# Designed miniproteins, single chains, continued (5): the designs that were tried, part 83

Each design is a single chain, and the fold is of that chain. pLDDT is the mean over its residues in the fold that is shown.

## One batch from the design tools (miniprotein)

Design m18876
Fold by ESMFold2-Fast:
Structure m18876 (fold): chain A 99 residues (1-99)
Amino acid sequence: KKEEALKKLKETVELAEKAAKEAETEGLRGMFLELARKLKEEVEKYLKEGDYDKAIKKAEEGREQVLAIEKNKKTIEEVSLYTAESLREIGKQVDEELS
């Protein structure tokens, strides 16, 4: 069970890191890297507690989350682009009012 949990964690983290490298936006890359980081922390916590069943389940849930982000990546990338544009417009308006 411990070996299975470690294997599933490694596979999920590698999947997330690969998705981050292939991501077209910094926002999407950040999401995959943050997911990998949180999964490492949570699975390691369960492994330290000896709860291998929860560790395995958490690693599997993480894999599903990575796949869900990849499935919806076009929508996420579009939202990230519009968010960046919105922040740039707000900054420009503040500069114009302070000038």
Scores: mean pLDDT 72

Design m18877
Fold by ESMFold2-Fast:
Structure m18877 (fold): chain A 72 residues (1-72)
Amino acid sequence: FSDEQITKIFNIADVNGDGTIDEGELLRALSSPELNLSDEQKGLVWRAFREADTDGDGRVTYEQFREAMKRS
């Protein structure tokens, strides 16, 4: 994924603009026709989100999400 794609996914998921996303926000974003992701790409994003949530609070910052996506 490019930085532009990662930023777009995060911004669509972060509907309230608080700089963090949760599981529900991410699932909503992944179902968005605007992203036009394949099922395989959606799976990679979902795995990255799970890996990024290292503190277990169910929320992921942009920095955590970007790093996890770059490792995918």
Scores: mean pLDDT 77

Design m18878
Fold by ESMFold2-Fast:
Structure m18878 (fold): chain A 68 residues (1-68)
Amino acid sequence: SDETIEYVKKIAKMVIDRNVERGLSRDDTLAAVKNVIDTLSYVYNIPQEEKDKIIEEAEKYIDERYKE
């Protein structure tokens, strides 16, 4: 459902924010967020098309957070 996709996006951004705050590397943060998206997509049976969009948005958000 759209609410489930938005929930996964919210959790992904929270993971990124937490890892940035903790001083983790960009690569560690990317690995962690991909693992979270993989797990939640499996649990909630999110289609691959929607999963790819969530990953793309998460990667863009990581790029924005690691510019500084």
Scores: mean pLDDT 86

Design m18879
Fold by ESMFold2-Fast:
Structure m18879 (fold): chain A 80 residues (1-80)
Amino acid sequence: SELKENAKEALETARRDLEELLAQTTNPEAQRLLEEALAKIDEFLAKIPSLSDEELEKAMAELTAWLVETGRRVYELMLE
């Protein structure tokens, strides 16, 4: 499905960006949050083939909301 293909591409891109960010940060809490985000993305990527499109939409919304909030916290930690 297009939703599964789009979700995989978006998450693979996010994973690469987060790996780059993790390599650049020295803040321990930011590192922990980035490692948690990477683990959640990897787990989600593995699960995508088994999800229906409806399950995928719901799970993607929940993951996206969590990633946005976590990214905000990481950004604040890296500035302070």
Scores: mean pLDDT 86

Design m18880
Fold by ESMFold2-Fast:
Structure m18880 (fold): chain A 63 residues (1-63)
Amino acid sequence: LDELLEAWRRNLSPEEVRRAEAAIGTLLDRDSESPETVAAAERVLLEAGRKSGTLALAEELIA
């Protein structure tokens, strides 16, 4: 998690980091969220992972 956030802060814009951090919050509370909200958060994390070279870590966090 911390490794992923550090890579994002180095490779993404501040707005992209903010959206990705919000998506992590959604996934940590996934049992209380709708399936649509969870799916949207997963897409945000995968996109951030692709842009920052941390896709494998993002996939691990989602699983």
Scores: mean pLDDT 77

Design m18881
Fold by ESMFold2-Fast:
Structure m18881 (fold): chain A 70 residues (1-70)
Amino acid sequence: VEELVREARERLLAAKTKKEHYEQVRQVGDLLEQRLSKDVANEATGLFSQSGRDGEEALERGVELVRQAG
């Protein structure tokens, strides 16, 4: 779980453009679906997609969801 949280955080914080952020959210969603479930992936990617505009608060909500699901 902590590996997934770290990877999600790193990927989303590294994105410099809206398009890059969208692609990183998609890739993180694929990882979450494979390692946890599709339901968790869908909920977390919704929160992570908001982090591009709403910043760290939305990112931390997604991270907490992943931790609680693992």
Scores: mean pLDDT 76

Design m18882
Fold by ESMFold2-Fast:
Formats: sequence, C-alpha cells, structure tokens
Structure m18882 (fold): chain A 67 residues (1-67)
Amino acid sequence: KVKEEVERQKKLSKGVEAGRAAAGKKRKVLVALKDGTEASEKAAKIMEEEAKKKGWELLHGTVIDLK
C-alpha cells in the first residue's frame, strides 16, 4: 500500500531528523527509501515532491544498498 509506505518513510524521516538533532544538526530532512517494490518507489516520489515544496533536505536510500 502506497499510504503505508509514505507513513513508513515519514517515520524514518523523523528518526533521521531526531538523530541529527542529537548530533547538533537541526535541519529538516525527508527520507526517500526505495527497497525495490513499486509501493516504495511511489512513496519515495511523494517524499521527493514534499521535500522540494518545503525546501527540506532529501536523503535517498535503498535497503539493498545497505550492504
């Protein structure tokens, strides 16, 4: 479900932002996570558009690239 993936990526974005804030970096960030599924690709596109509209930093990631 695309909405489920958008919520997952928003949750990851908040986690990354919190981690950066703990390190003294207080920039607004969004994560576009692609794990090879169509749902994650569509959710990543939505996150990308939202980051562009708000001027926030966008981080690209894929689960398969963690190795």
Scores: mean pLDDT 69

Design m18883
Fold by ESMFold2-Fast:
Structure m18883 (fold): chain A 61 residues (1-61)
Amino acid sequence: APTPAELVRTVAEWRLAQGHSRERVLADVRATIDGYQRFHGLPAEEAARILAEVERLLAEA
């Protein structure tokens, strides 16, 4: 099964391909990570790592 990091990355890449702004994509990613923390037990340290990874991806877009 895909990891939360893989799912979040895929969503971010897809939204960028659709022409969404970096700010909108980042907001959507933050909401998705919050959901994983609240409902799927994603540790805060891993959530922070995933967010940093997406922020780096957006910096290259």
Scores: mean pLDDT 79

Design m18884
Fold by ESMFold2-Fast:
Structure m18884 (fold): chain A 55 residues (1-55)
Amino acid sequence: MEEDLRYAVDILEKEAKEGTPGALWGLEQVRDAARAAGLTDIASRAEEVIKKAKE
């Protein structure tokens, strides 16, 4: 599960850079799931990507 969430962040980060619709929504879902699971490093990474994309 941890590896799946980490992989999802990597893919969604790349897709967000490409401007893929829904990539930011996907990152928010992964962030929330990681926080619920206590995976603070993954949640923090997803949140940083979201913040950078929103400027």
Scores: mean pLDDT 78

Design m18885
Fold by ESMFold2-Fast:
Structure m18885 (fold): chain A 69 residues (1-69)
Amino acid sequence: DKFEEFVKEVLEGLKKYAEENPEYKEKLERMMKEIEKALEQGDWKTVGAKMAETFEFLSEVEAKKREEE
């Protein structure tokens, strides 16, 4: 399933992002675990919702990083 592959690629990217941004590691790891659990259960609605929450958080982080450079 292409959507499942996409979600797995996003999780790999989030893992690298968390390692490079240790100040956000705990929150990112929590969000990743929620996505992984929903993915294991085949709960696609929860996967989508948790992905959206994660992207909103990443958008806020990137905005702050641009301010601080």
Scores: mean pLDDT 80

Design m18886
Fold by ESMFold2-Fast:
Structure m18886 (fold): chain A 50 residues (1-50)
Amino acid sequence: MNMTPAQVSAAAILASIESAEETGKRFGAPDLTMESLKDALKNGVPIPRE
């Protein structure tokens, strides 16, 4: 089926998050927020805040 522009944009953003996560690993930065953000984007839901 056809993907919506929103789905295409979400996929591109997810790829950018993956790139940022790899960079974070190189510098030893915590990627807790990156993992949460990736999961939220993959499910198409807004980022939860605690």
Scores: mean pLDDT 60

Design m18887
Fold by ESMFold2-Fast:
Structure m18887 (fold): chain A 71 residues (1-71)
Amino acid sequence: MEELRKAAIELVKAIEKGEPFSYIKELLDRLIELAKKAGLDVKQLYENVAKIAEYFGKKDIAEYARKLAEE
């Protein structure tokens, strides 16, 4: 849980700061890997990431996360 929480915080900070899309993808992949190991709902996490990205005006990240939630 601690590693998952740290990964989530780092991802949100990167989205807020407007870090490069490639870096945000790496952070998202790390968060999802940790979530899978913890037995969490990955689809729900992608949906939550999409909402956070929309809140910060990052439409490209929001669309990417929503696409992954549908897969």
Scores: mean pLDDT 83

Design m18888
Fold by ESMFold2-Fast:
Structure m18888 (fold): chain A 114 residues (1-114)
Amino acid sequence: MLESLRQEVVDLLRKDGLPLHAKLAEEVARLSPSPAVALIGLALILYQAGRTEAALRLLDILERELGQGELARRLKEAIERGASLDEIEAIASETPDGRAALRTIEEARKLVSE
């Protein structure tokens, strides 16, 4: 599951001319300690890249398959109303998996910027 979703996200971002976001998605998936953390991180990267519908699809999987229903629902609601990145990150930071996803994105960003 995660491998196929990672490849879909990477291919989408590369096709959109966002090679740095694609590399960030690869590193987030690789560094994530769990599928739930990986899906949260990938959804946030897609939203930051302007791929709202793809982000919402990953959050649907998080809600239905990985037992993170409350976090996924709150993130989807915020994304659907066009919330700022600061607000999305604040919502994520309220849970252990969300905080792990934010830390993973920051570590991945360091690797991409080098």
Scores: mean pLDDT 84

Design m18889
Fold by ESMFold2-Fast:
Structure m18889 (fold): chain A 99 residues (1-99)
Amino acid sequence: SKEETREVFKKLLQTVAELSDEEADAVLEAMEAAAKGDEAALEKATAVMQKVLDKMAEKVGAKTEEELIEFWTRFFEELGDLVRNKEWEKFNEKLKEIA
């Protein structure tokens, strides 16, 4: 359901970027608004988005922007496959790699 998808993304944001419930909800709300055509909504969440990017870099120990992009592209692609296949146990194990 849409609610289950939202909870999955919220857990992902909290694990990856160590966001609070309020920060994670703000990012998800901004992403939902952007998906409906309000791209400016992401700018309103700039401070929280910067925290996400900073934590993503920290979790990887990335030395270059290319290493950061490559790691997270592969990681999210793998998580997306697990979500599509409803492999929730493997999804949780994958999240533990960056917790």
Scores: mean pLDDT 73

Design m18890
Fold by ESMFold2-Fast:
Structure m18890 (fold): chain A 118 residues (1-118)
Amino acid sequence: MDDLLRAVAAGAPPDELIALLQKYLEELNKPREEAKRVVARHFGLPEEEITDELIEKAKEALQSLIDLVREMREAGVPRDEFRARLGRALVQAKNELERLYAEKVGADPATRAVFARA
C-alpha cells in the first residue's frame, strides 16, 4: 500500500500503477502463509489475524482498483482528478478491510474506534 500511495503521489503513469496492483494481486495468489504476510504488510494488520476471507476481500479490492485505473486511463481523466479518485478508492479499500478485520477480532471499544474511522 505505501509503495502504491507513493507511486500515485509521484504521478506514476496508469500502466505502472496497473502493473504494481497486478503484482500485489499475484502475491495474494501465493501460498496462504505468504499471502497473509502480504495483506498484513499492505494494510497494517497483524499477520496472525489475517483470515482466508480477508485475503479474498483484499483480492477483490485490488481488482476493483485495477479496473478503476483502467477506466480512468481509457476516459483520459485529468491527472489531478485521477490522483484524487484513486486516493479515495485506496482509502475506501483500506477502511473496508479494517472493518472486516475488526469484525473477526470482536466488538471492543478499540475495534469500534477503528470501524468508525472515516
Scores: mean pLDDT 72

Design m18891
Fold by ESMFold2-Fast:
Structure m18891 (fold): chain A 68 residues (1-68)
Amino acid sequence: GLTPEERTALAVAEDVVRHPQDHSLEDLEVYREFLRGLLADPRLSPEAKARVRELIEKLDEIIEQKRR
């Protein structure tokens, strides 16, 4: 399962995805890069990788909408 640290970081990212209006485009891009960094970490569990990929997809959609 997810570690407590992984779960906390993912919960924060999930909150950002739920309230994108509270964050600038620049801030959302920083969160996206943070999540991409987690995917590149070979220590990250398969379960955490699946969740991180889902959050990156949601952030990419939000960023595209904000650019328009």
Scores: mean pLDDT 77

Design m18892
Fold by ESMFold2-Fast:
Structure m18892 (fold): chain A 83 residues (1-83)
Amino acid sequence: MKKRNMLIGNQLEDLGLEYDKQGKFKEAAEYYERAMKHYEEANDLESASLAFARGTEAYKKAGDEEQAKRLLKHAAELSERVE
């Protein structure tokens, strides 16, 4: 299970990067957020944290402060579960 979640996360992050390069920041952020969730399910908190940072930045570039705040709240909840 974990290996598949990592592979799917990597694919979603690659798609996010392609949309980001095209200036499609909302789509990029959605793919980064999906990648983050798959990394979290794989218990890869480092990859999840990186995908979170990219997703938050992409939502900010898209002008979507509400979605950026939602990701910040999710990251805070994730951090609370890590020693």
Scores: mean pLDDT 80

Design m18893
Fold by ESMFold2-Fast:
Structure m18893 (fold): chain A 94 residues (1-94)
Amino acid sequence: PLPTPEEVEEGKRIQELIDNMNKAKEAGNRKEMYEYWLKLLPGILRAAGFSEEFIERFVRRAREFVAANPDASDAEFAAAMREIREELLREERR
């Protein structure tokens, strides 16, 4: 189906966040890069079929990690996100 005007505007907003995240990454500003990624995260998790409760818990813990570790490497960040996901999936007990 053709996207609605609202879906087109949302797509443009998402693309702007991705562009800003990439610019921060190229500038070496990891904290700013992670902040933009955190703004994208709720939409990514919804698209993946996660519940709103899971999304809220994940985003909260991800924000806490970024605040404590603004200079974390890509590998450290990826490992932390994986750990958060695994812990929350255990807590959901689906």
Scores: mean pLDDT 79

Design m18894
Fold by ESMFold2-Fast:
Structure m18894 (fold): chain A 94 residues (1-94)
Amino acid sequence: SLREQVRAAQERRGLFYTEEDEKKAREIAKESKSALEVLKKAIEEGIKVVTFLTGRLPSSPEEIGLAINEALEKGMVVLIEDSFSVLRPRPPPP
């Protein structure tokens, strides 16, 4: 996933964040109404990790891209979750 690629890049830069920071970023992502709001709240909380739930956000791809670029320019770690696994129950055979 993109998460693993971001972690690899972070390790190369010597950047560090805690699992607690990642959890906090995910909670902000759940309560936010747009990608830019997610970024703003993460910055206000002083965390170095931002999470975008692209399958949940009503944000356009352009807004998400702008928020990602801004986060990267500010030296933040970006985590993206792009889908909800919806398993439809298999109907019984006729």
Scores: mean pLDDT 67

Design m18895
Fold by ESMFold2-Fast:
Structure m18895 (fold): chain A 52 residues (1-52)
Amino acid sequence: MKVLSDDVLFARFMESSTGTRSGDKDYQARKDATLAQIREQIAAQRARELAA
Protein backbone atom coordinates (compact mmCIF):
# COMPACT_ATOMS: atom_id res chain seq x y z
CA MET A 1 0.00 0.00 0.00
CA LYS A 2 1.48 3.30 -1.13
CA VAL A 3 -1.59 5.44 -0.51
CA LEU A 4 -1.58 6.07 3.24
CA SER A 5 -4.30 8.66 2.74
CA ASP A 6 -6.73 5.85 1.97
CA ASP A 7 -5.80 4.04 5.17
CA VAL A 8 -6.04 7.21 7.27
CA LEU A 9 -9.34 8.26 5.72
CA PHE A 10 -10.78 4.80 6.29
CA ALA A 11 -9.75 4.79 9.93
CA ARG A 12 -11.16 8.27 10.52
CA PHE A 13 -14.37 7.42 8.70
CA MET A 14 -14.91 4.42 10.96
CA GLU A 15 -14.08 6.53 13.99
CA SER A 16 -16.50 9.30 13.04
CA SER A 17 -19.20 6.90 11.94
CA THR A 18 -21.16 4.45 14.04
CA GLY A 19 -20.15 0.86 14.42
CA THR A 20 -16.86 1.25 16.23
CA ARG A 21 -18.30 -0.47 19.27
CA SER A 22 -19.31 -3.96 18.24
CA GLY A 23 -18.30 -7.54 18.70
CA ASP A 24 -16.04 -9.07 21.31
CA LYS A 25 -13.58 -6.82 23.13
CA ASP A 26 -10.76 -9.34 22.70
CA TYR A 27 -11.49 -9.70 19.01
CA GLN A 28 -11.69 -5.96 18.49
CA ALA A 29 -8.46 -5.35 20.41
CA ARG A 30 -6.65 -7.95 18.33
CA LYS A 31 -7.91 -6.43 15.11
CA ASP A 32 -6.83 -2.98 16.22
CA ALA A 33 -3.37 -4.28 17.07
CA THR A 34 -3.03 -5.91 13.66
CA LEU A 35 -4.07 -2.74 11.87
CA ALA A 36 -1.65 -0.69 13.95
CA GLN A 37 1.15 -3.09 12.98
CA ILE A 38 0.36 -2.68 9.28
CA ARG A 39 0.23 1.10 9.61
CA GLU A 40 3.59 1.12 11.38
CA GLN A 41 5.11 -0.95 8.58
CA ILE A 42 3.79 1.47 5.96
CA ALA A 43 5.06 4.45 7.95
CA ALA A 44 8.51 2.84 8.27
CA GLN A 45 8.64 2.35 4.51
CA ARG A 46 7.73 5.99 3.94
CA ALA A 47 10.35 7.17 6.41
CA ARG A 48 13.01 5.09 4.69
CA GLU A 49 12.12 6.46 1.27
CA LEU A 50 12.03 10.02 2.59
CA ALA A 51 15.37 9.58 4.36
CA ALA A 52 16.95 7.97 1.30
Scores: mean pLDDT 63

Design m18896
Fold by ESMFold2-Fast:
Structure m18896 (fold): chain A 61 residues (1-61)
Amino acid sequence: GALGDAVAAAGELYREDPSIGEWPVEELTEAVRRRAEELGLDVSERDVRLAAQMAHRSATA
C-alpha cells in the first residue's frame, strides 16, 4: 500500500545514510517524497509524513 511504499522509500534512504534519522521531520519528509518519486511510487503526503516520523523517532526516541 501507499504507506508501505513510503516506508520502503524511507528505509532505502536510511540504509544509504543513517544520519537522516536526526534530520528535522520536514526535511526528511521532502527526502522521502523525492525518493518515492524517483522510484515511481504513488504515495500520499500523509503517508510520506508518517514514514518520516517513524524514521525520525528511531533517532530521537
Scores: mean pLDDT 73

Design m18897
Fold by ESMFold2-Fast:
Structure m18897 (fold): chain A 62 residues (1-62)
Amino acid sequence: ISRAQLIAAARALEAEYPFGPAHLLLALQETGSLDGAVALLARAFGLDPEALRRALLEALAA
């Protein structure tokens, strides 16, 4: 998965979620995985990790 796809997915989610592309990229760098990044963002922003994971995967597929 490319950096451009990650940025586009995070921008699509900005309408519904309190994080942006920089937060997603930092979470990926910190955890080394998409599932780890989802868990970190969910904890940091008080989100449901399952809902966030589904939304992020859908945005990445668009």
Scores: mean pLDDT 82

Design m18898
Fold by ESMFold2-Fast:
Structure m18898 (fold): chain A 55 residues (1-55)
Amino acid sequence: SVRDQVDDMIDRSRQHFQQGDVISASIDLGMAQLRASVTRDYQSMDRVTREMSTL
């Protein structure tokens, strides 16, 4: 599902961030936000926003 795909992107972003790869982490979160936005998955959009706030 779109939610599962967004959650997977968030998890990859967290892994990249923990490794110091802020650029890849930002790209992963941006792609997650775009996917959630296009599909109007407002719950996933909210989750991505919360993750971005931890960067």
Scores: mean pLDDT 79

Design m18899
Fold by ESMFold2-Fast:
Structure m18899 (fold): chain A 80 residues (1-80)
Amino acid sequence: SKLEEILKLIEEGKYEEAIDLLNELGSEHIDAIESDPELAKELQELYLKLLEAIENKDVESAKEYVEKIFELIEEAKAKY
């Protein structure tokens, strides 16, 4: 799954590749995400927290934020 691939990249320190895949997933479903302004806001806040966790080398928090972002994208897809 794309989630497992992104999490593996985070664990391997391949942050740029992980962020690129996550951004690709978000772009594929941008219409669904933008249809729910509150979900879009929460997703943006989680994305910023993910970038901060990566900068601080907090791999555990980065993985948690990736999982939450993925869940929100799947929720947006299901509701759209």
Scores: mean pLDDT 85

Design m18900
Fold by ESMFold2-Fast:
Structure m18900 (fold): chain A 100 residues (1-100)
Amino acid sequence: MEMEVVVTVEHPEFGVVTGSFVEPDATEPLTLEVEAPEGHRLTVTFAVKPEAAEEGKRVVATVRFRIDPAAGSASLTGISVTDAETGEEVPFELKLEETR
């Protein structure tokens, strides 16, 4: 089950930066890390639930972060996983970790 990951990072001075990549197995845990100035690090790990995996199905994960340099912080502002054909939400597991 293939997953296209679309990552958007919002920065108050530089605007919005969007990038994308493809993960060949959506059921394998994928880790994304964003670091704000002064060492605040936000780690997001997610994977489609194995019971939701369908052969030949493609999903799109959209992950949105915001960086606040004045506060020295990064935050997760949105995450969703949808079926690329139908737009229906796909069940996923999420783990969020924060370090300073």
Scores: mean pLDDT 81

Design m18901
Fold by ESMFold2-Fast:
Structure m18901 (fold): chain A 77 residues (1-77)
Amino acid sequence: DEEVAAELERKARAAVEALRALSETLSPEQVRIWAEYARRQLALTAEEYRAKGADPAVLERQLAAADRALEALVEEA
């Protein structure tokens, strides 16, 4: 449960860090496209984890944190 939510947090952090590194070589439009892709993938992963019994409140907190970080990268681009 908490371990599954921690795995989502790790995946979200990795996605944000990968996009941040790529943002130095991508156009602002490409950063926005990749951020949207990352949001969709994380949402699908969270839904799968919810179906497997992960705490919805913890998953929602992790997704909200990831969304804020991705939005910040889009605004900086």
Scores: mean pLDDT 79

Design m18902
Fold by ESMFold2-Fast:
Structure m18902 (fold): chain A 109 residues (1-109)
Amino acid sequence: GLKVTVEAPESTPKGGSAKVIATVDASGAPDGSNILVSAFGTPSSGDGGGVTVDGELLKNVKKGSKHVVEFEIGARGVEVGGILKVTVTASVLGTSIKASATAEVKVVE
């Protein structure tokens, strides 16, 4: 099936940002698919102040190809000692085929 893996830094300073690297394996997508890759950052505390959303559209993707997508997810509004949870979802447009992965980034001083 479609697969996503996510790499993120272990920590980021308060008010900083995390460079998030997603690898999308299109082995489960039909040839020529358009794949929307979205990154969503939320504090583990449930506060809305740290939410960041970014996205990239991969067009006309060859079946079985791998793609690297980079996101910059802000930790603004996450307190020191809090966790920024980053979820990356890849969705094949026009289908029910999707995959997601999560990473956690600790906010430090």
Scores: mean pLDDT 78

Design m18903
Fold by ESMFold2-Fast:
Structure m18903 (fold): chain A 93 residues (1-93)
Amino acid sequence: MIQELPEEVEQKLEETLKTEEDVLELMKKELPEELYEEALRMKERNENATEEEREELRAEQEKRKPYYEKLMEENKDNPEKLAALNAAASLVG
């Protein structure tokens, strides 16, 4: 199933996340330091990856996907944290 963001989360993203810097600031504010650092490392790895390295990164992302899906489900009532987790998940898996 394609997991659609709740309308309230989409509205919050439209109001607050106008640039990549706004997304990174939201992640830094709402996520634990370890998850924020992981998201930044994966972003950097993806930007510098060769085609072979991107296949390895996709495999790592698939392994992390269930963890982020669980965290998003646990935080469904917190739209800011859900938005931050969704942004991090898009970078990690």
Scores: mean pLDDT 70

Design m18904
Fold by ESMFold2-Fast:
Structure m18904 (fold): chain A 87 residues (1-87)
Amino acid sequence: SLEQQLLAEFEATLSRLQDARRRAIAQNASPSLIARLDAQIAAIQALQELIGSNQGSLSGEELLARRDQVLAEADRVLAEVEEALAA
């Protein structure tokens, strides 16, 4: 189902963000970068709960729009982590 596909995508992205957060902490990255990672982790977890709880149900189109926004933001933060940790 669409919901199962979205949950799988969010779980994969959440795993990547959590890995990036562990690496950022290990490398003493800035508190602001860690805060951005925490914000994206929280945003994805909130969407997972919204999909799983059947409360405040969004249309499929609205869910896809929120998926696109959150995944784009996650990719941006992940790129910032890679750039910060490379040199």
Scores: mean pLDDT 83

Design m18905
Fold by ESMFold2-Fast:
Structure m18905 (fold): chain A 86 residues (1-86)
Amino acid sequence: MKEEAERLIAEARRLLEEAVKLLPKVGKEKLPEAIGAILAAIGDIWQAEHLLSQGKYEEALRAAERALEAARLAVEKAEEGAKLAE
């Protein structure tokens, strides 16, 4: 439980970093959606880490699964909005 939650949180953080890296390439019209998805992922990751710190490993695992989905959505929104200048 604890180790699995930590693994999912780590993957969510990796995906969040990937989404943030794409932000400079996101077009003006899609930027609010990309930022919104990134902020949601940050909140879900924070909640999962908070539950993990309290020893609530089963709740932390469920929160980590939600955080992973939110981080995946953040990458998808950032990729959709990315306008390649190259």
Scores: mean pLDDT 83

Design m18906
Fold by ESMFold2-Fast:
Structure m18906 (fold): chain A 78 residues (1-78)
Amino acid sequence: MDEELRRAALEILAGIRAGKEAEAVNRVAARLMETHSEEEAAELTAIAYRAARIMAADPSVSLDEALERARAAAEAAR
């Protein structure tokens, strides 16, 4: 789970930096739907996307910190 989220967040971050954010998000979502339910894949994609956005805005934030913030935000939205 955590390694999968780390990979997803880094892939979306690379997409944001390359101007291919939507392509990266869609690729991550499609991959997650292969091993997760549609609902779970959507939640994991949202967490990874939020983490990537945090890191894109502040390069000093670590991947682990960004993922913790993203998970907390996802829980709060429930």
Scores: mean pLDDT 83

Design m18907
Fold by ESMFold2-Fast:
Structure m18907 (fold): chain A 91 residues (1-91)
Amino acid sequence: MDLEAVRETLEAERKAIEEEIKNEEAKEEFLKAVDYAEKALEAAGEGDWKKAKEYLGEALLHAARGAALLGHEEEAAAARARVEAELAKLR
């Protein structure tokens, strides 16, 4: 796995969060999730899998808090649109 390519993917997700999430509290939580995911990749790149797992856990926690703040509405809508776009490519 190319860690640089994964970092670029995380930066793209950060931009999508900033553009698509209108609730400021949820946006802050999702941006924290991306920050922890980036820290997890950095720790993994250094061979520190224990820290990588700890940071990944924090990323998932913040993502869950963001989703809860939205009542799952905006995140569910974004996920649905993503799935529908991929399905359209296959048909």
Scores: mean pLDDT 72

Design m18908
Fold by ESMFold2-Fast:
Structure m18908 (fold): chain A 110 residues (1-110)
Amino acid sequence: MLISDEELAKLAERAGSLTEEEVERMLKYINAQLGMWGLPKISREELEEWLEKIRNRELSDREREIMNIALSNYNTRSGEAGKVLLGIMTGQYSREDVVLMLLARLLAFP
C-alpha cells in the first residue's frame, strides 16, 4: 500500500523547511544506521537529492510503498524492525530503499 497524498504532502512541507543544522543531523543519523547494518554511507549531495525529490513529490509507486512501510513500523517495539532488517539481509530492500525508510521516519517524527 502506498503512502497517502495527505501524508506525503506533510513530509514534502517538512523537507522544504529543514535548517542546515537539521540536514547535517539527519545525514549523521542515516550514516550511523547504515554503518550499523554494514551498508555504504550516503553523501550530503545524495541526501539533498532525496529531500528535493520528496519536496517536489516526484516519487515512484515503489518509493511511496517504501515510505508507507517505514511509517507503519516506526512506533512498534522491535518486532517490525526485525522484519525490515530481514528484508535488507535477503535483498528485498535495496540500500536506496533503506535510506528512504530512514528519511521518511526522520521527516514524520523529528
Scores: mean pLDDT 77

Design m18909
Fold by ESMFold2-Fast:
Structure m18909 (fold): chain A 88 residues (1-88)
Amino acid sequence: AEFEAYLEAVVEEAEKLKEEVLERAKTASPREIAALEVAFSLIIIGDMIEIERLGKEYGKEEAAKKAIEKLEEILKEFRKEMDEILAE
């Protein structure tokens, strides 16, 4: 039940972030949209590298658990980049 509750909370935060990105993108320039795409892509690549590192250090089962715990951090990184790029 704890894991399901955590996933539901992460999905809810992701939905909120999606709505904020969509609303703020309505007034964003093509350059700002391109900057967001690059920033988000780099965050995803970084997360994939970290998941591989965790798998080597802790094994597959523990790496999967830690990767899921990092979803909240990934959402915070997306929000930070959005706030920095779309602030102007």
Scores: mean pLDDT 75

Design m18910
Fold by ESMFold2-Fast:
Structure m18910 (fold): chain A 82 residues (1-82)
Amino acid sequence: TLEEVRRTLAEWIASGTEPDEETQRRIAEVLEEVRAAEEARARAAGKSEEERRRAALAAVLGVVRGVSRAEAERLARAGTPL
């Protein structure tokens, strides 16, 4: 789940211990699902390709950094890398 991914990422950052390859692969899968789902929603809403990319980035940044959607959207608009 997204909550499990957030918890694992927070633990990795706090401990400095890299999770095993299976856990890393699972995190990558969940983040791709988040990206794809948000891009699909933005496309359904009639957003431009650039707006779809920013929305997808904001969704992923929100998970990875554990910030609010509003903060994630601001970071995405500023071109902040993952």
Scores: mean pLDDT 73

Design m18911
Fold by ESMFold2-Fast:
Structure m18911 (fold): chain A 62 residues (1-62)
Amino acid sequence: ATAVGEDGQTFTGVGALGSNTMAAVGSDGRPAILSATGPGTGKALVLPSGALLDATGDDRAP
């Protein structure tokens, strides 16, 4: 799985931690957690700082 932050930084899944949770690594090599938590679509990415990013995975993001 892959998520993109607002800064254009990408996070790539590196292993499953649970049914809806996955370990991820940012383009900088920072660890993060990708979880199936969000406003209705996609998954949320939890940054090491505790910030939560919505990982929509949508091919259309105007």
Scores: mean pLDDT 51

